# Ledger of designs, part 19: designed miniproteins, single chains, continued (4)

Each design is a single chain, and the fold is of that chain. pLDDT is the mean over its residues in the fold that is shown.

## One batch from the design tools (miniprotein)

Design m12630
Fold by ESMFold2-Fast:
Structure m12630 (fold): chain A 68 residues (1-68)
Amino acid sequence: SKVDELLKKYKERFEREVKGASREEQIRLLQELVNKLVDELDKLGVPTRDKDQAIQEFVDYARELIER
C-alpha cells in the first residue's frame, strides 16, 4: 500500500541519518520525520486509525534505534 511505501521510506531515511548523530540530533530527526510523515498521510486521506497506527509504528521503530 502507499502507507507501507511511506513507512519504508521514512524508516530507511531515519536509519541512514541517525548513524553517527548525537542523541539530541536523533531526537530532533525523529520529531522532523514524524511531522513530515503526518503531513504526507494527511494528504493521502488515510483514515485516522490507519494514520495513527502508521505513526506509532514509525515511532516504535525509531525508539528501538535511539535506545530506551
Scores: mean pLDDT 84

Design m12631
Fold by ESMFold2-Fast:
Structure m12631 (fold): chain A 64 residues (1-64)
Amino acid sequence: MEEEERKKKLEEIKKRLQTEYGLSPEKAEAIAEAILAASEIEDVDLETLAKVVGNGLEGSRAGG
């Protein structure tokens, strides 16, 4: 995948996580990077991964 395209997707996911789920910029960046890495391995939709992670943080106290 092109580096420029990857960075653009990272920014988009990061912005959505901050706006829709109320995550801090630091947490949103770390999660967005993890989502991109997982997408590259499993070829899963980035949007689906972002939604699953966001729901986990809201409902399950994941990582706390």
Scores: mean pLDDT 69

Design m12632
Fold by ESMFold2-Fast:
Structure m12632 (fold): chain A 64 residues (1-64)
Amino acid sequence: AEELRKEAEKLMQQAAELFNEGDYEGASDLLEQAGTLYRKAGDFEKAEKLFALSELLREVAERL
């Protein structure tokens, strides 16, 4: 559980970096991966929020 949260936090930092670079598709993919790790760690609320954000960014990327 602890290692899963650590990996998820790393992915979130990488997603933020890609977002700042304008790579919304890449940021979306990393947020989805982070959400999956939080789900495996039992943090369903955080996972759900990350999946929602990932889907939103993917929608934005499709319109660019």
Scores: mean pLDDT 83

Design m12633
Fold by ESMFold2-Fast:
Structure m12633 (fold): chain A 60 residues (1-60)
Amino acid sequence: SLLDEAIKLAEEAGHYELVLLLETAKQNPDNKEIFDKAIELAEKAGLPEIVELIKKYRES
């Protein structure tokens, strides 16, 4: 899934805090606040590919 791809990219980038947020978002797909936090953290980390994967997942 798009979230699994985002988690893999976060792990490869060494951003374990983002990995935990994305795994939490995967378990709570209706919780917009968790996704918003994950997007903010990915943007601060300079990981635009992860931001796009999260947004695409939310719009699908």
Scores: mean pLDDT 83

Design m12634
Fold by ESMFold2-Fast:
Parts: sequence; C-alpha cells; structure tokens
Structure m12634 (fold): chain A 90 residues (1-90)
Amino acid sequence: MEKATEVYRKLAEERRAELERLEAEWRAAEAAGDREAALRYRLELAEIQKEIAEKTYEAVKETDPEAAKRIEEQIKKLEEEIERLKEELA
C-alpha cells in the first residue's frame, strides 16, 4: 500500500503544476471569450487527468479492486469527454 501510494503521489505531483497552469489558461480563455482556446485547454486537462487515472489504476488494481473499479469508471468518463471535445474542435 505505502509503495503504491508513494508512486501515485509522485505522478500526481509531477503533473500538478501543469494541470494548475492549464486550468488558469482555460479560465483566462473563457473570460476572453476565446472558445477554441478554452476547448483546447480543456482537452489537454482531460488527457492529463486520464493519464494520471490510468497510472493510478495500474498501481492499485492488484491491491484495492474497489478503488480500481472507481478509477476505471473515471477513465471511461474522461474518454467520453475527450471524444466530445475533439468533435467540438473539428
């Protein structure tokens, strides 16, 4: 458990600054009325969130099946959001 938690913490920490920057840029784009830029930043956020969720799933799937199931559901929702955002940008 501690080893899996440590791996997860490190992965989340590595991506946290990037996620915070993208969220700030997304909010700025929305405030400016730049819908295309806002959609692009939302897409990048969703893709990074999916990567973190997938790596978290791999870390816990053997030790915590209930947490793994919840993460799998989160990944599916993120995949649906990514597809929708790509359609809106096309």
Scores: mean pLDDT 79

Design m12635
Fold by ESMFold2-Fast:
Structure m12635 (fold): chain A 104 residues (1-104)
Amino acid sequence: MTVFELELVVEGGSGGNMTVGHHGTVTEELTEEQLAVLEEMAAKMEPYYKEIVEKKIKLKLKITVTGPNAEAWRKALEKALELLKEAVETGKDVEGEVEESDPP
């Protein structure tokens, strides 16, 4: 069973310093469909990272996806994208977890 875990940390410092970090682990080789979803969602998330840093927001998300289904991966990453949008819109620090699995 494929398990994907990603911790996304984006922080803006009070002195104008910024840190952007993400760490991912995968237990098995990614399918072409899973890679395509990751690339698409990374491109959609990138502009929000810049706004979070510029607005000095702190964001920490843990994303866990279980199973090989690319739709579960898309759903988890879309939830993460919505949390990024919320952080940008509210200007508030966000800490959360997103978990998805293959449909029954």
Scores: mean pLDDT 66

Design m12636
Fold by ESMFold2-Fast:
Structure m12636 (fold): chain A 85 residues (1-85)
Amino acid sequence: SSKEDHEKFLEAKKKADEIVEKLKKEFPDLSELQVNEIFRALVWVLLNNEPEKLKEELRKIAEETGLLSEEQVEKISKFVLELLK
């Protein structure tokens, strides 16, 4: 139902906001633009209940935009996945 979809979206967004606040503390050199793209990828993988796909989604951001290095993709995905355990 549309209500269930909306509630799942709000839960995913809330979880992503919490993770992003921790991410900003761990990686203070990340720009607002980098953080926003990571947030979008994180909301998407959480909404689909596929957190393991985060690394793939961050690689797509790196390849399509140049906003993330391979080292940042590895470190950020590892940090976030540990928070989700």
Scores: mean pLDDT 85

Design m12637
Fold by ESMFold2-Fast:
Structure m12637 (fold): chain A 74 residues (1-74)
Amino acid sequence: SADLQQFIASLDARISQIQAQIAKKKAELAKLVAKYGKDHPEVKKLQREIQILEGIKALLQGMKSYLQRILRRQ
């Protein structure tokens, strides 16, 4: 349906935003590791933030895949 297609498009937009945030944080992580080393508290904090965002992205991708399967069966 049109409503389902619009919702999938909304999920794509959110996934794209999260991917951009992850990319930015990974770039920041590389700089912090170079400056302070892998064991620094700020590095560990940023790694946890990236892990949380990756988890949210995976959940949204799973939801999108499920909805796309429903749409393709019709």
Scores: mean pLDDT 88

Design m12638
Fold by ESMFold2-Fast:
Structure m12638 (fold): chain A 62 residues (1-62)
Amino acid sequence: SKDELIEQKLEEIRKVMREKFPDMPDEELDGIVDELRRSLSQLSEEDAQRVADFTIKTIRER
């Protein structure tokens, strides 16, 4: 389902964010993840996947 896809992508985003920003407070990371969940939930499943994958790539490149 779209919700399962979004949660899987958010878990990967959380992981790469923790790797790149290990000193980020859990509260701040949770806030980012919650905002992304809201944004992705407004998109189609295909668009949510594309946006999430682009986000992961962007974080890894920084």
Scores: mean pLDDT 85

Design m12639
Fold by ESMFold2-Fast:
Parts: structure tokens; C-alpha cells; sequence
Structure m12639 (fold): chain A 86 residues (1-86)
């Protein structure tokens, strides 16, 4: 529940900052991988992949690049939430 609430909060932030973001084939493959890991109950690895993407936000000051990273994270967060328990 706590993990789900955090993931939902991050997804809302990503939707706010990158509402018009469209998935690329690369983004869709990463989202699919996260979804498969979450479905298998491997939340730790799914969160690790998300963390790697989000860590790029800490190392970039370019607003356009931050928006791009958040757009990428949006698709992964949506995939993760679909497989999370309530």
C-alpha cells in the first residue's frame, strides 16, 4: 500500500510535467520489462529499473531533458501500477 501510494504520486507528477509524452519503442520495451517483473512479484528489480531512470533527473538541470526523463518514467510507472496489489 505505501509503495503503491508512492508510485501513484510519481505517476501524477510525471503526467503533470509530461502530459503529451508519447512512448517510443525503447520506452515501451522498458515498460513491458517493468510490468513483467511486477507480475512475477519482483518489485525490487522493477523499482531498481525505475530508480535508474529517475536518477537521471538528479544529474540534469535542463528542463527539456527533465521532461523527457519524466515522460519515460510515466510509461514505466503506469506498467508497474497495473500489476501491483491493492
Amino acid sequence: SETRERVEGLLELAKEKAPDAKPTPEHEELAKKVKELARAGDYEKALEILGEVLNQLETTSDPEKQKEILGKAKFMLEAFLEEMPE
Scores: mean pLDDT 74

Design m12640
Fold by ESMFold2-Fast:
Structure m12640 (fold): chain A 112 residues (1-112)
Amino acid sequence: MSASKQALTAARPALEATVEALKDEKTAERASALFDLAALAAMEGKFEEAKELAREAGEDAVEVAKKEKNVTKVVGLVLQAVGAAIDAYLAGAEEVAELLNEIAKEVLRASE
């Protein structure tokens, strides 16, 4: 939990750079970075920012899932959303955690 927050805090510049570099592309890499940033924002008590980042991550992940034929890659995005939801829940960001869990379900459904 504290180790997760420390790791994501150290990674923040790289995560933000990834999101900016891929801003015109809906990629798994961008969605992944956005899920990590949403979890970090929730752990920092920035719940509205976390919700906005989670929604953007979900939009990218759903678009990737619609096009992706590799089940492992889709499962990876679902697990990232679930991991972010767990971090948000443990930080007391219950609404952010609920949103991330619903996004995980939507990503899985989009892969059908």
Scores: mean pLDDT 84

Design m12641
Fold by ESMFold2-Fast:
Structure m12641 (fold): chain A 63 residues (1-63)
Amino acid sequence: SSREEEERLRKMREAVFEASELTMKAMGYIAKGIAEDKEKSLEKARELVEEATRIYKKTLEEL
C-alpha cells in the first residue's frame, strides 16, 4: 500500500541521513589526523566509517 511504501521511504531517508552525518564527521577526523599527525583522530574516523557502512548496507538490503 502507499502508506507502507511511504513509511519505508521515510525510514530509509532517516538511515541515509544518519550514515551521511557519520561520513561527514569521519572526513573531519581524517583531515584533523593528517593535518595534526593525530593517530587517535584517524582511529575515530575508521570507527565512524565502519558504522556508516553498516547503516548503508542494511538500507540497501531493504531496497
Scores: mean pLDDT 81

Design m12642
Fold by ESMFold2-Fast:
Structure m12642 (fold): chain A 59 residues (1-59)
Amino acid sequence: MKIDPVKSAEELAKIAKTLPENTHQLFFDYFKRELEKDPTLSEEEIEKGLKAFKETLAE
């Protein structure tokens, strides 16, 4: 089953929102590393995921 980086970003950002703000950078770094480890994801898909994470986290 192919994981959608945007959907994964939204789920992780929701979890990050329930945690102290000083941990948000750690979640972003974690998510970026996990996307970069996935050989099935293109650079464009990784970028979309990271953008979705930031957007979901902000609002």
Scores: mean pLDDT 76

Design m12643
Fold by ESMFold2-Fast:
Structure m12643 (fold): chain A 80 residues (1-80)
Amino acid sequence: SLLEKLEEVDAMVREAGDLFAEGKYEEALEKAEEALKKLEELIEEAKKLNSPLLPLLEKARERFEGQLKKLKEALEEKKK
């Protein structure tokens, strides 16, 4: 179901957060990008189904995009 797929995305985001906290920015970035891609696929699926979960998924995407941006910034600073 869409909800089960969202739970998988949430688990990936938590993993990315843990990697970021450990200073493993590149692994965290890869995991966060995978999570965001899966979430975008879920949003498209929810739009086609007129799912009541759509607002929840869109809110999750905004949060995950924010996390990804911070991660990319941390990686850029580390490479300098």
Scores: mean pLDDT 79

Design m12644
Fold by ESMFold2-Fast:
Structure m12644 (fold): chain A 74 residues (1-74)
Amino acid sequence: MMSEQQARLSADALLALLKREEADAPPERVREIGERVLAKFREDLEAQGVPEAVIEELVAAMRAAIEAFVAELE
């Protein structure tokens, strides 16, 4: 079982990695990769028994951060 703290740290690490690796990527590519990352992240958190409320909070926060990053690239 993954703790809420571990889930939040994983979200932060994934966002930092996405921003670093895709800094010069087209907005469309960042959105595509972001959606795949979010889908896999949700699946992994569900498999680890993380509460649904925490999963929804983290996925929503990550999606908002990805959209903000994409807006900066446009």
Scores: mean pLDDT 78

Design m12645
Fold by ESMFold2-Fast:
Structure m12645 (fold): chain A 96 residues (1-96)
Amino acid sequence: SMEEVGKRLAEEFERKVEEALAVGGEGERDLELIEEAARKLEEALKNEDDIEKLKEKLDELTKEVLENLRVEAAKEAVRLWHERALLLLDQKEKAK
């Protein structure tokens, strides 16, 4: 359940931000940054059962990515994904 949610969130992150990068122009460095961030995200979501600690890890990862991305459309995609991810984690916590 949590592992499946984590995998979907990581896949959605990579897909949505890469789609935004494709629209905003080529950024090989930004693509590599997103691929690395997606790997870190999947590892964090796989290894952390505490929703509060997951939120903290997502906040840290999102901040690091936003500081290093150049394409504004990609930054917006990261911000929107982060908001959605936090809402999904909140809903899962309330459902238990």
Scores: mean pLDDT 75

Design m12646
Fold by ESMFold2-Fast:
Order: C-alpha cells, then structure tokens, then sequence
Structure m12646 (fold): chain A 85 residues (1-85)
C-alpha cells in the first residue's frame, strides 16, 4: 500500500540520518520529516516545500553530497507515497 511504502522510505531515511548525524540533529530531521509527511498527506504543497528545504539544508550541512542526495531521494519517495495514502 502507499502507506506501507511511505513508512518504509521513512524508516530508511531515519536509519541513514542516525548513521551520519548526531542524535540531536537526527531527531530534528526525523521530526521535520514527520511534519512534511503530514503536509503531503494533506496535499499542502507549500508546507511540504518549506519542510523539504529545511531538511535539505540540514542534510547538506552534516552529510557528504552523495549521502545527502540519497537521503533527499528517500524523502521525496516517502512524500509521494504519503500524498497517495
């Protein structure tokens, strides 16, 4: 289901950020991700975009460009799946 796909991509994103970020920064990214997924489910593109930009800035600050790109792809996949749930 779309919900299961959103949860799977969220879990992969959580594992990736916990591996590369401090516990405090990882918790911040995960919290913003949950807000983004709620906005995506509500089809609020403006809120989804704001949270995605904030998450992207945090990921690029604390991860290599390659790892940040992977994390952003997982975020996008989770958001698309959430919007279809």
Amino acid sequence: SALELAERHRAELEALVRRHLSPEEAARVIGLTDRLLEAARARDSAATGRYAREIGALLRRHMSPEEAARALRLLEQAAVAASLA
Scores: mean pLDDT 88

Design m12647
Fold by ESMFold2-Fast:
Structure m12647 (fold): chain A 88 residues (1-88)
Amino acid sequence: MVLTATDELVEELKPVVEEEEKVMEDMIKNKKPTEEEVKELEKEYKEKIAELNKLLEEGAPREEILEAAKEAIRARARALAAKKIQHE
């Protein structure tokens, strides 16, 4: 499953990618996530990806696809950060 973006869409997603690094730092400061919390975050990410794929299959408006993509990227960032911190 691949999201092909226009140049404008790529610029819109850049802040979300930058937020990924900040999420990792915030998680280290607050609390090391439990294995259960990591599983819940991974489940949320899978649900957001499924929603994004559904919108792409249905040919939804660009704005809806962009919002779903941002949510999926944020969910991915949180899941990866939690998993990485747990295994450190």
Scores: mean pLDDT 70

Design m12648
Fold by ESMFold2-Fast:
Structure m12648 (fold): chain A 74 residues (1-74)
Amino acid sequence: PSGVLPEPRTLQTPDGPVEVMSTAEGQRILNDAVARATNLKVLGDPNAPVPQLVTQEEFDKVLALMNEVIEKNS
């Protein structure tokens, strides 16, 4: 199955921790976080474009960044 993570990852979100099984799930959560930032300025730059997830390594980097930003602004 393409896009499936080798193991479930946990994202810290304002609504609590969420397990992700695929890059598509992570992208959806990231898009939601950006949408919230547009209204609440949670990410500090609501006009920043949502990064595209192209590889497992890039997905991990995006998850780490999003986790840090959401945690600091929760």
Scores: mean pLDDT 54

Design m12649
Fold by ESMFold2-Fast:
Structure m12649 (fold): chain A 63 residues (1-63)
Amino acid sequence: SMKEERIRKGKEALLGFVDELKKRGLISDETAERIKKLIESATPENFEKVREEVLKILAEDLK
């Protein structure tokens, strides 16, 4: 479905973003692993909440 495809692309985009932050040394390996587990466990129903949680973690750790 279109919703499922949009969620898949959203997950791929977030995972790519986290990988880039890790590659640039902007977040720790522990933080990257924690965030990736959250993204990978996200369902279409809770993806919005997972995205918000990921952004909160990044906002705290990038300070």
Scores: mean pLDDT 80

Design m12650
Fold by ESMFold2-Fast:
Structure m12650 (fold): chain A 81 residues (1-81)
Amino acid sequence: MPSLEELIERALKSLDLGVEMLRESLAASGREATAERIRLAMDHEIRKILAELREKYKLSEEELEKVREAMEARVREILAE
């Protein structure tokens, strides 16, 4: 079983990849990657990752909260809040 730290690292890498893929997808469709579009997409991705971690790794609510906090901090960093 991966450690909580490893799961957080993987979640953050997943968010980074998600932002990159979203920007590429928006560019391919002639749309701008606005902060609002990134924020909306990342909110959905965070919920998806937390649900997967709960089901697959049976993380406690405390562990899920730590992952959520790390991901939300990363999104704020990406959006230059």
Scores: mean pLDDT 81

Design m12651
Fold by ESMFold2-Fast:
Structure m12651 (fold): chain A 57 residues (1-57)
Amino acid sequence: SKEEEEKMKKLAKILELDEKFFKGVMKLVLEGKTTLSIDEIVENKEEIKEKFKDRVP
């Protein structure tokens, strides 16, 4: 859905700042503003960390 696409865009934008990335993801989950499963978030987190590890020491 369009709402899911917008949520995914927000997650990608948060990746620009690692500190805000973790806070943003946790805030969305705690506030129930995301329809993503915990499994998807966990899997995406590991892949994102691996790909963006070069940007953040």
Scores: mean pLDDT 54

Design m12652
Fold by ESMFold2-Fast:
Structure m12652 (fold): chain A 63 residues (1-63)
Amino acid sequence: NIEEDIEKVKKDYQAELEKLKAEGAPESRIQAVKNRYQATINYIKKTGISYEELKKRAEEAKK
C-alpha cells in the first residue's frame, strides 16, 4: 500500500529532522534531508516499489 509506505517515510523523515535540529545542523543540511525524503516519496509513487524494498536495495548498494 503506497499510502502506508509514504506514512513510514514521513515518520523516518521526522525522526531524522528532529535529530538534526537537536544537533544544530545548518539549514542547508536540513534542506538536503528534506529533498532526499521528498525524492524517496516521489520514487515510491512513480515506481510502486515499497519503502521496505527500497531500504533493502539501499543497504545492498552500500556493501
Scores: mean pLDDT 80

Design m12653
Fold by ESMFold2-Fast:
Structure m12653 (fold): chain A 72 residues (1-72)
Amino acid sequence: IEEEIEKILEEAKERMKTASVEEAEEIRIETLSRIYDLAEEAGLSQEEINEILLKASDILNAELLKVAAEAK
């Protein structure tokens, strides 16, 4: 599951590079939702899901900030 999450994050980062700020925000929300669904389907505990989402959120927020900086 960690390998699948890493792949989803890499794909999201790539999509964000060519996106507008609004599109990047949408990609971030969609990506976090997909990661949550995967972790839930895998039967992970709430604590494990929260840890994964926190790390994923950090990565996606960093990319969103880069998109915002490029737009200004």
Scores: mean pLDDT 78

Design m12654
Fold by ESMFold2-Fast:
Structure m12654 (fold): chain A 98 residues (1-98)
Amino acid sequence: HMDEQIEKARKELSKYPEVKEIADEIARVAGEQARKLAEQYTKNAKSPEDKEKAIRELAEGARDAAIFSAYNIVKENKDKSLEEIIAELRKMLEEVRK
């Protein structure tokens, strides 16, 4: 199940507190940006329940995608210093904030 894969990614990211902190922030920002976008596209929805469900699902999907992307950055840079891994994650955070 996808939830098991995301938990595994989160556990790997949690091995270093500094990596966990920035990965959590990337996921938070990605979720908020997706929520704002979903609210804009669903503003004319007839059902408040369907609108809320769509916004929630898009925000959750964006957070999960961000966690997997952060995990892939850590995985691909496993031979680098912690400082270099953090620098790559900070670049991702700045891109998500746009």
Scores: mean pLDDT 80

Design m12655
Fold by ESMFold2-Fast:
Structure m12655 (fold): chain A 80 residues (1-80)
Amino acid sequence: SEAVEELTEEAVKAAREGDLRRFASLLTAALILAVAEEDYEAISKIYKEASKVYEELGDLESAKRLKELSKKYEELAKKK
């Protein structure tokens, strides 16, 4: 949904401005909404964007786990 996309964009912006608390709060809100909507494509995109942020911060282990979650939900989105 547009709300999920806006929350995700605001989360990434907050992280790049150094506000990791706001990043976590907005990302969690986006994820809860996407899960409630059963929007696996949106869940995949949220994890993909979060993975990029963690990679930029040097947390390669978290980035790898988030990339694997993104791929899992991408595959689920392709199935009926």
Scores: mean pLDDT 85

Design m12656
Fold by ESMFold2-Fast:
Structure m12656 (fold): chain A 98 residues (1-98)
Amino acid sequence: STQEKLEKKLTEAEAFFGVTLSDEERNLILKLTQEVASQDKVPAKPENYLPFVLAAYLSGKRSLRDVKMLINFRGAAEVLGIDPVLFNKALKFSAKLK
């Protein structure tokens, strides 16, 4: 299912970012990823958003608005105060999904 694929990709992203998430954090990230994917004007697979949602979450940015800004604008990471190391990890992980 789409949910199982996304959960598997989150586990891979946790390992890639070098973080361990609680079940509650995993559920919040998965929900936010699905909400971002469903509301985007350009259809993309939810897993394509996942590394940026994770980087935003770990940087303390958990709103749908902030995550959408990060995905749509390269400069938004600096404006939103996303950790540059986490954002770079998101870019590298995203490149491997293609």
Scores: mean pLDDT 78

Design m12657
Fold by ESMFold2-Fast:
Structure m12657 (fold): chain A 75 residues (1-75)
Amino acid sequence: MEKVLEKMKELLKKRSEKSGKPVTEEHIKKIKEIIEEAKKAGLSEELLLLALEAWKEEDPARRAELEAQIEAALK
């Protein structure tokens, strides 16, 4: 899950830079908790990376494509 955590930290940093609000330790802790819960649920790193890409995607067509890949991976 190292790649998921790294990518989430990068997105959180970019959001902080745009919003002018600092990234707190509580934000990092919450992200780690979500990753651990997903890992305990048996979700793969690849699936979590796809979910993160879908979450950050602003193009609805590309988002739908990524969501379809996630759905296929859950089977």
Scores: mean pLDDT 71

Design m12658
Fold by ESMFold2-Fast:
Structure m12658 (fold): chain A 71 residues (1-71)
Amino acid sequence: SMLDVTRELRKLYETNGEKTKRLLAERLGLPDGTVSLNLLDEETVGVTASLGDTVREATISVEELRELLRA
């Protein structure tokens, strides 16, 4: 369920969340940007990076986010 995915990702985030957000900011071309993650469904995560008035958005799979958070 989406609730179970949310609980799992939250636990993983406590260990490597900030490192993962920095990597995602770099991927979106905003290495100093603030990253927000939003679970869209059980397979898809929305990624938003913001720096000043610049906003960039992408999507990644829940599986890719799990791999990044466990690394």
Scores: mean pLDDT 83

Design m12659
Fold by ESMFold2-Fast:
Structure m12659 (fold): chain A 70 residues (1-70)
Amino acid sequence: LPILRLPEEEQQRYLEALDRLIQEKGLKEVTLRDLAEELGISQATLYRYVRSIYDLLILPLVLAVQRVFP
């Protein structure tokens, strides 16, 4: 996942921004544009690290698996 290229602190910021948006409007209504606005970055910058919202949704699982199978 391209998001893994970011430092862990930045990955957490992206996850926290997504969590806030899901709480505000529900998962179905969240867009990458909303995520970019919440993070205060351009959509072009966001696309370097996140191809879809599902990249962030599966990130915690990917990180958990990597701890067990490095």
Scores: mean pLDDT 78

Design m12660
Fold by ESMFold2-Fast:
Structure m12660 (fold): chain A 72 residues (1-72)
Amino acid sequence: IDVKDLADAVGEEIGKLPGVSKEQADKIREKALSAPDYSQAVTKAANEALKNGVSEEDVSQAIRDALERARK
C-alpha cells in the first residue's frame, strides 16, 4: 500500500464521521502522509484523530475502511 493512497483514504473516511471538520480531516491526512511507511501512517492518523476527540470505535472503523480502499 502506498502511503499517499492510505493518507488520502484515511482523510476521506475520517472526514465522513459526524463532528469531524474538513480542516481536522486534512490535518489527519497530512500526519499520515508524513510517515515513512503505511504502518506508521496508520499509527499517526489514528493518534491524530484520537487527539481531536474522535472515538476509538470510529477511528478503528475509519482505518479499516481506509485500508480496504487503499489496497487497490
Scores: mean pLDDT 78

Design m12661
Fold by ESMFold2-Fast:
Structure m12661 (fold): chain A 61 residues (1-61)
Amino acid sequence: DLIAQLADPDAGTRTRAAFELGIRAAQGDESAIEPLRAALADPDPATRAVAREALEGLRKQ
């Protein structure tokens, strides 16, 4: 479950989960949007960057 992986103690796991959720949101999975918004507040800058890029991509569609 990608949403559960966003709560993982490992930042690398959270970054990968945010990236995959971004792909799913771009494919029309609206359930991925709120987890991506939560990832914008992640302590890891890479996780925040991936979430921001995914959400910006959705706005440009």
Scores: mean pLDDT 80

Design m12662
Fold by ESMFold2-Fast:
Structure m12662 (fold): chain A 68 residues (1-68)
Amino acid sequence: EWEAWLARLAALAPEVDLSALTLEQMRAAGEAIAAGRVDEAARILVDAGAATPEQARALARATAAALA
């Protein structure tokens, strides 16, 4: 569920502005994370204005560690 992914995102990157995401973008980012496409999820966040490239990279690293 994209909601569970957003809760994890908020814990890992508290400066990410989730209100900048549309419902469609939230769904796409959550689906990308579930598929292991963390770079795609990070790009969606940056493109939506929800995260800086630095925040997105931190999220990608944290998610990769969680999947290991």
Scores: mean pLDDT 71

Design m12663
Fold by ESMFold2-Fast:
Structure m12663 (fold): chain A 80 residues (1-80)
Amino acid sequence: SPEELLQEFTRWAREQFEKVKSEEDLEKFREELKKRYKELSKQLSPRQQVLVGAFVIAVVTEAWLKVRHPDVYAGEIELP
């Protein structure tokens, strides 16, 4: 189902996010997220596409902060 695909995608994204420690990791993560999101979007409603797109933007932004501004990431951002 689309819901199961969403759960698989978000779980995969979180697991990959934890492995991102360098600029090379960040670029690989971005490329893979873009490819997987594009394929997933074909099976999603417009509302689900927007919500997943927002998740992708958020997780890429956090990965970028973690790699490029680790001091800011460690001190200022904790999402529940």
Scores: mean pLDDT 81

Design m12664
Fold by ESMFold2-Fast:
Structure m12664 (fold): chain A 107 residues (1-107)
Amino acid sequence: MAEKVIAGNVFSDEDAERLVKEAKEKGATHVVISTGLSLPEAEFAERAARKAKEAGLKVTVGLINDGSRRGLEEALKRLESVADEVFVFDEPMTAEEAAQKLAERLK
């Protein structure tokens, strides 16, 4: 396999730790992180992205917008500094659906 992708939802530090650990154990080259726009969710995703980058992984983050765009600018500023790519989903969807869509878009 040329590249290996692990995708997961991050809504807590425990989610972040499990995702990065699984990616490292499986020899992944890329992680896809899906999360919401609240400040705690953006902070969990930022910590997950930092840990993944420190482990040598490429990082894509998907932000799920609830339609309000509240917190979007703050989340983007945090995540653009640590992630290789950040996507915003402007329609209501589950974090699992967002992670799947991002994994399908990886080249």
Scores: mean pLDDT 76

Design m12665
Fold by ESMFold2-Fast:
Structure m12665 (fold): chain A 97 residues (1-97)
Amino acid sequence: SEEEEKLKQHYKDLIERTQAEIDRVLAEARRRSPEAAAMLEKTIDNFKPEIEELEKDDSVEAYKRKVLLLETALAFGHMLLGIDRVEEERQRKRLLE
């Protein structure tokens, strides 16, 4: 349906944005904590086989599952680094004063 195609596009956009944020968090982890980076990379590697299988499926359910896996990896990355977007903005403002 047209509604189903719009929903698929929404999840595709969310997957792309979440992957970009994971890449940013991983780059930050590599600079600040090699141990945190290794833990995040291991988590991503653990999800890789399921993500590769999901990429063969064009269902809304497959896109939802992929979003959940990527959001889980991102949340883990944020937890490992203590990254709070508000705290990052505060630190940036403090350095610019």
Scores: mean pLDDT 82

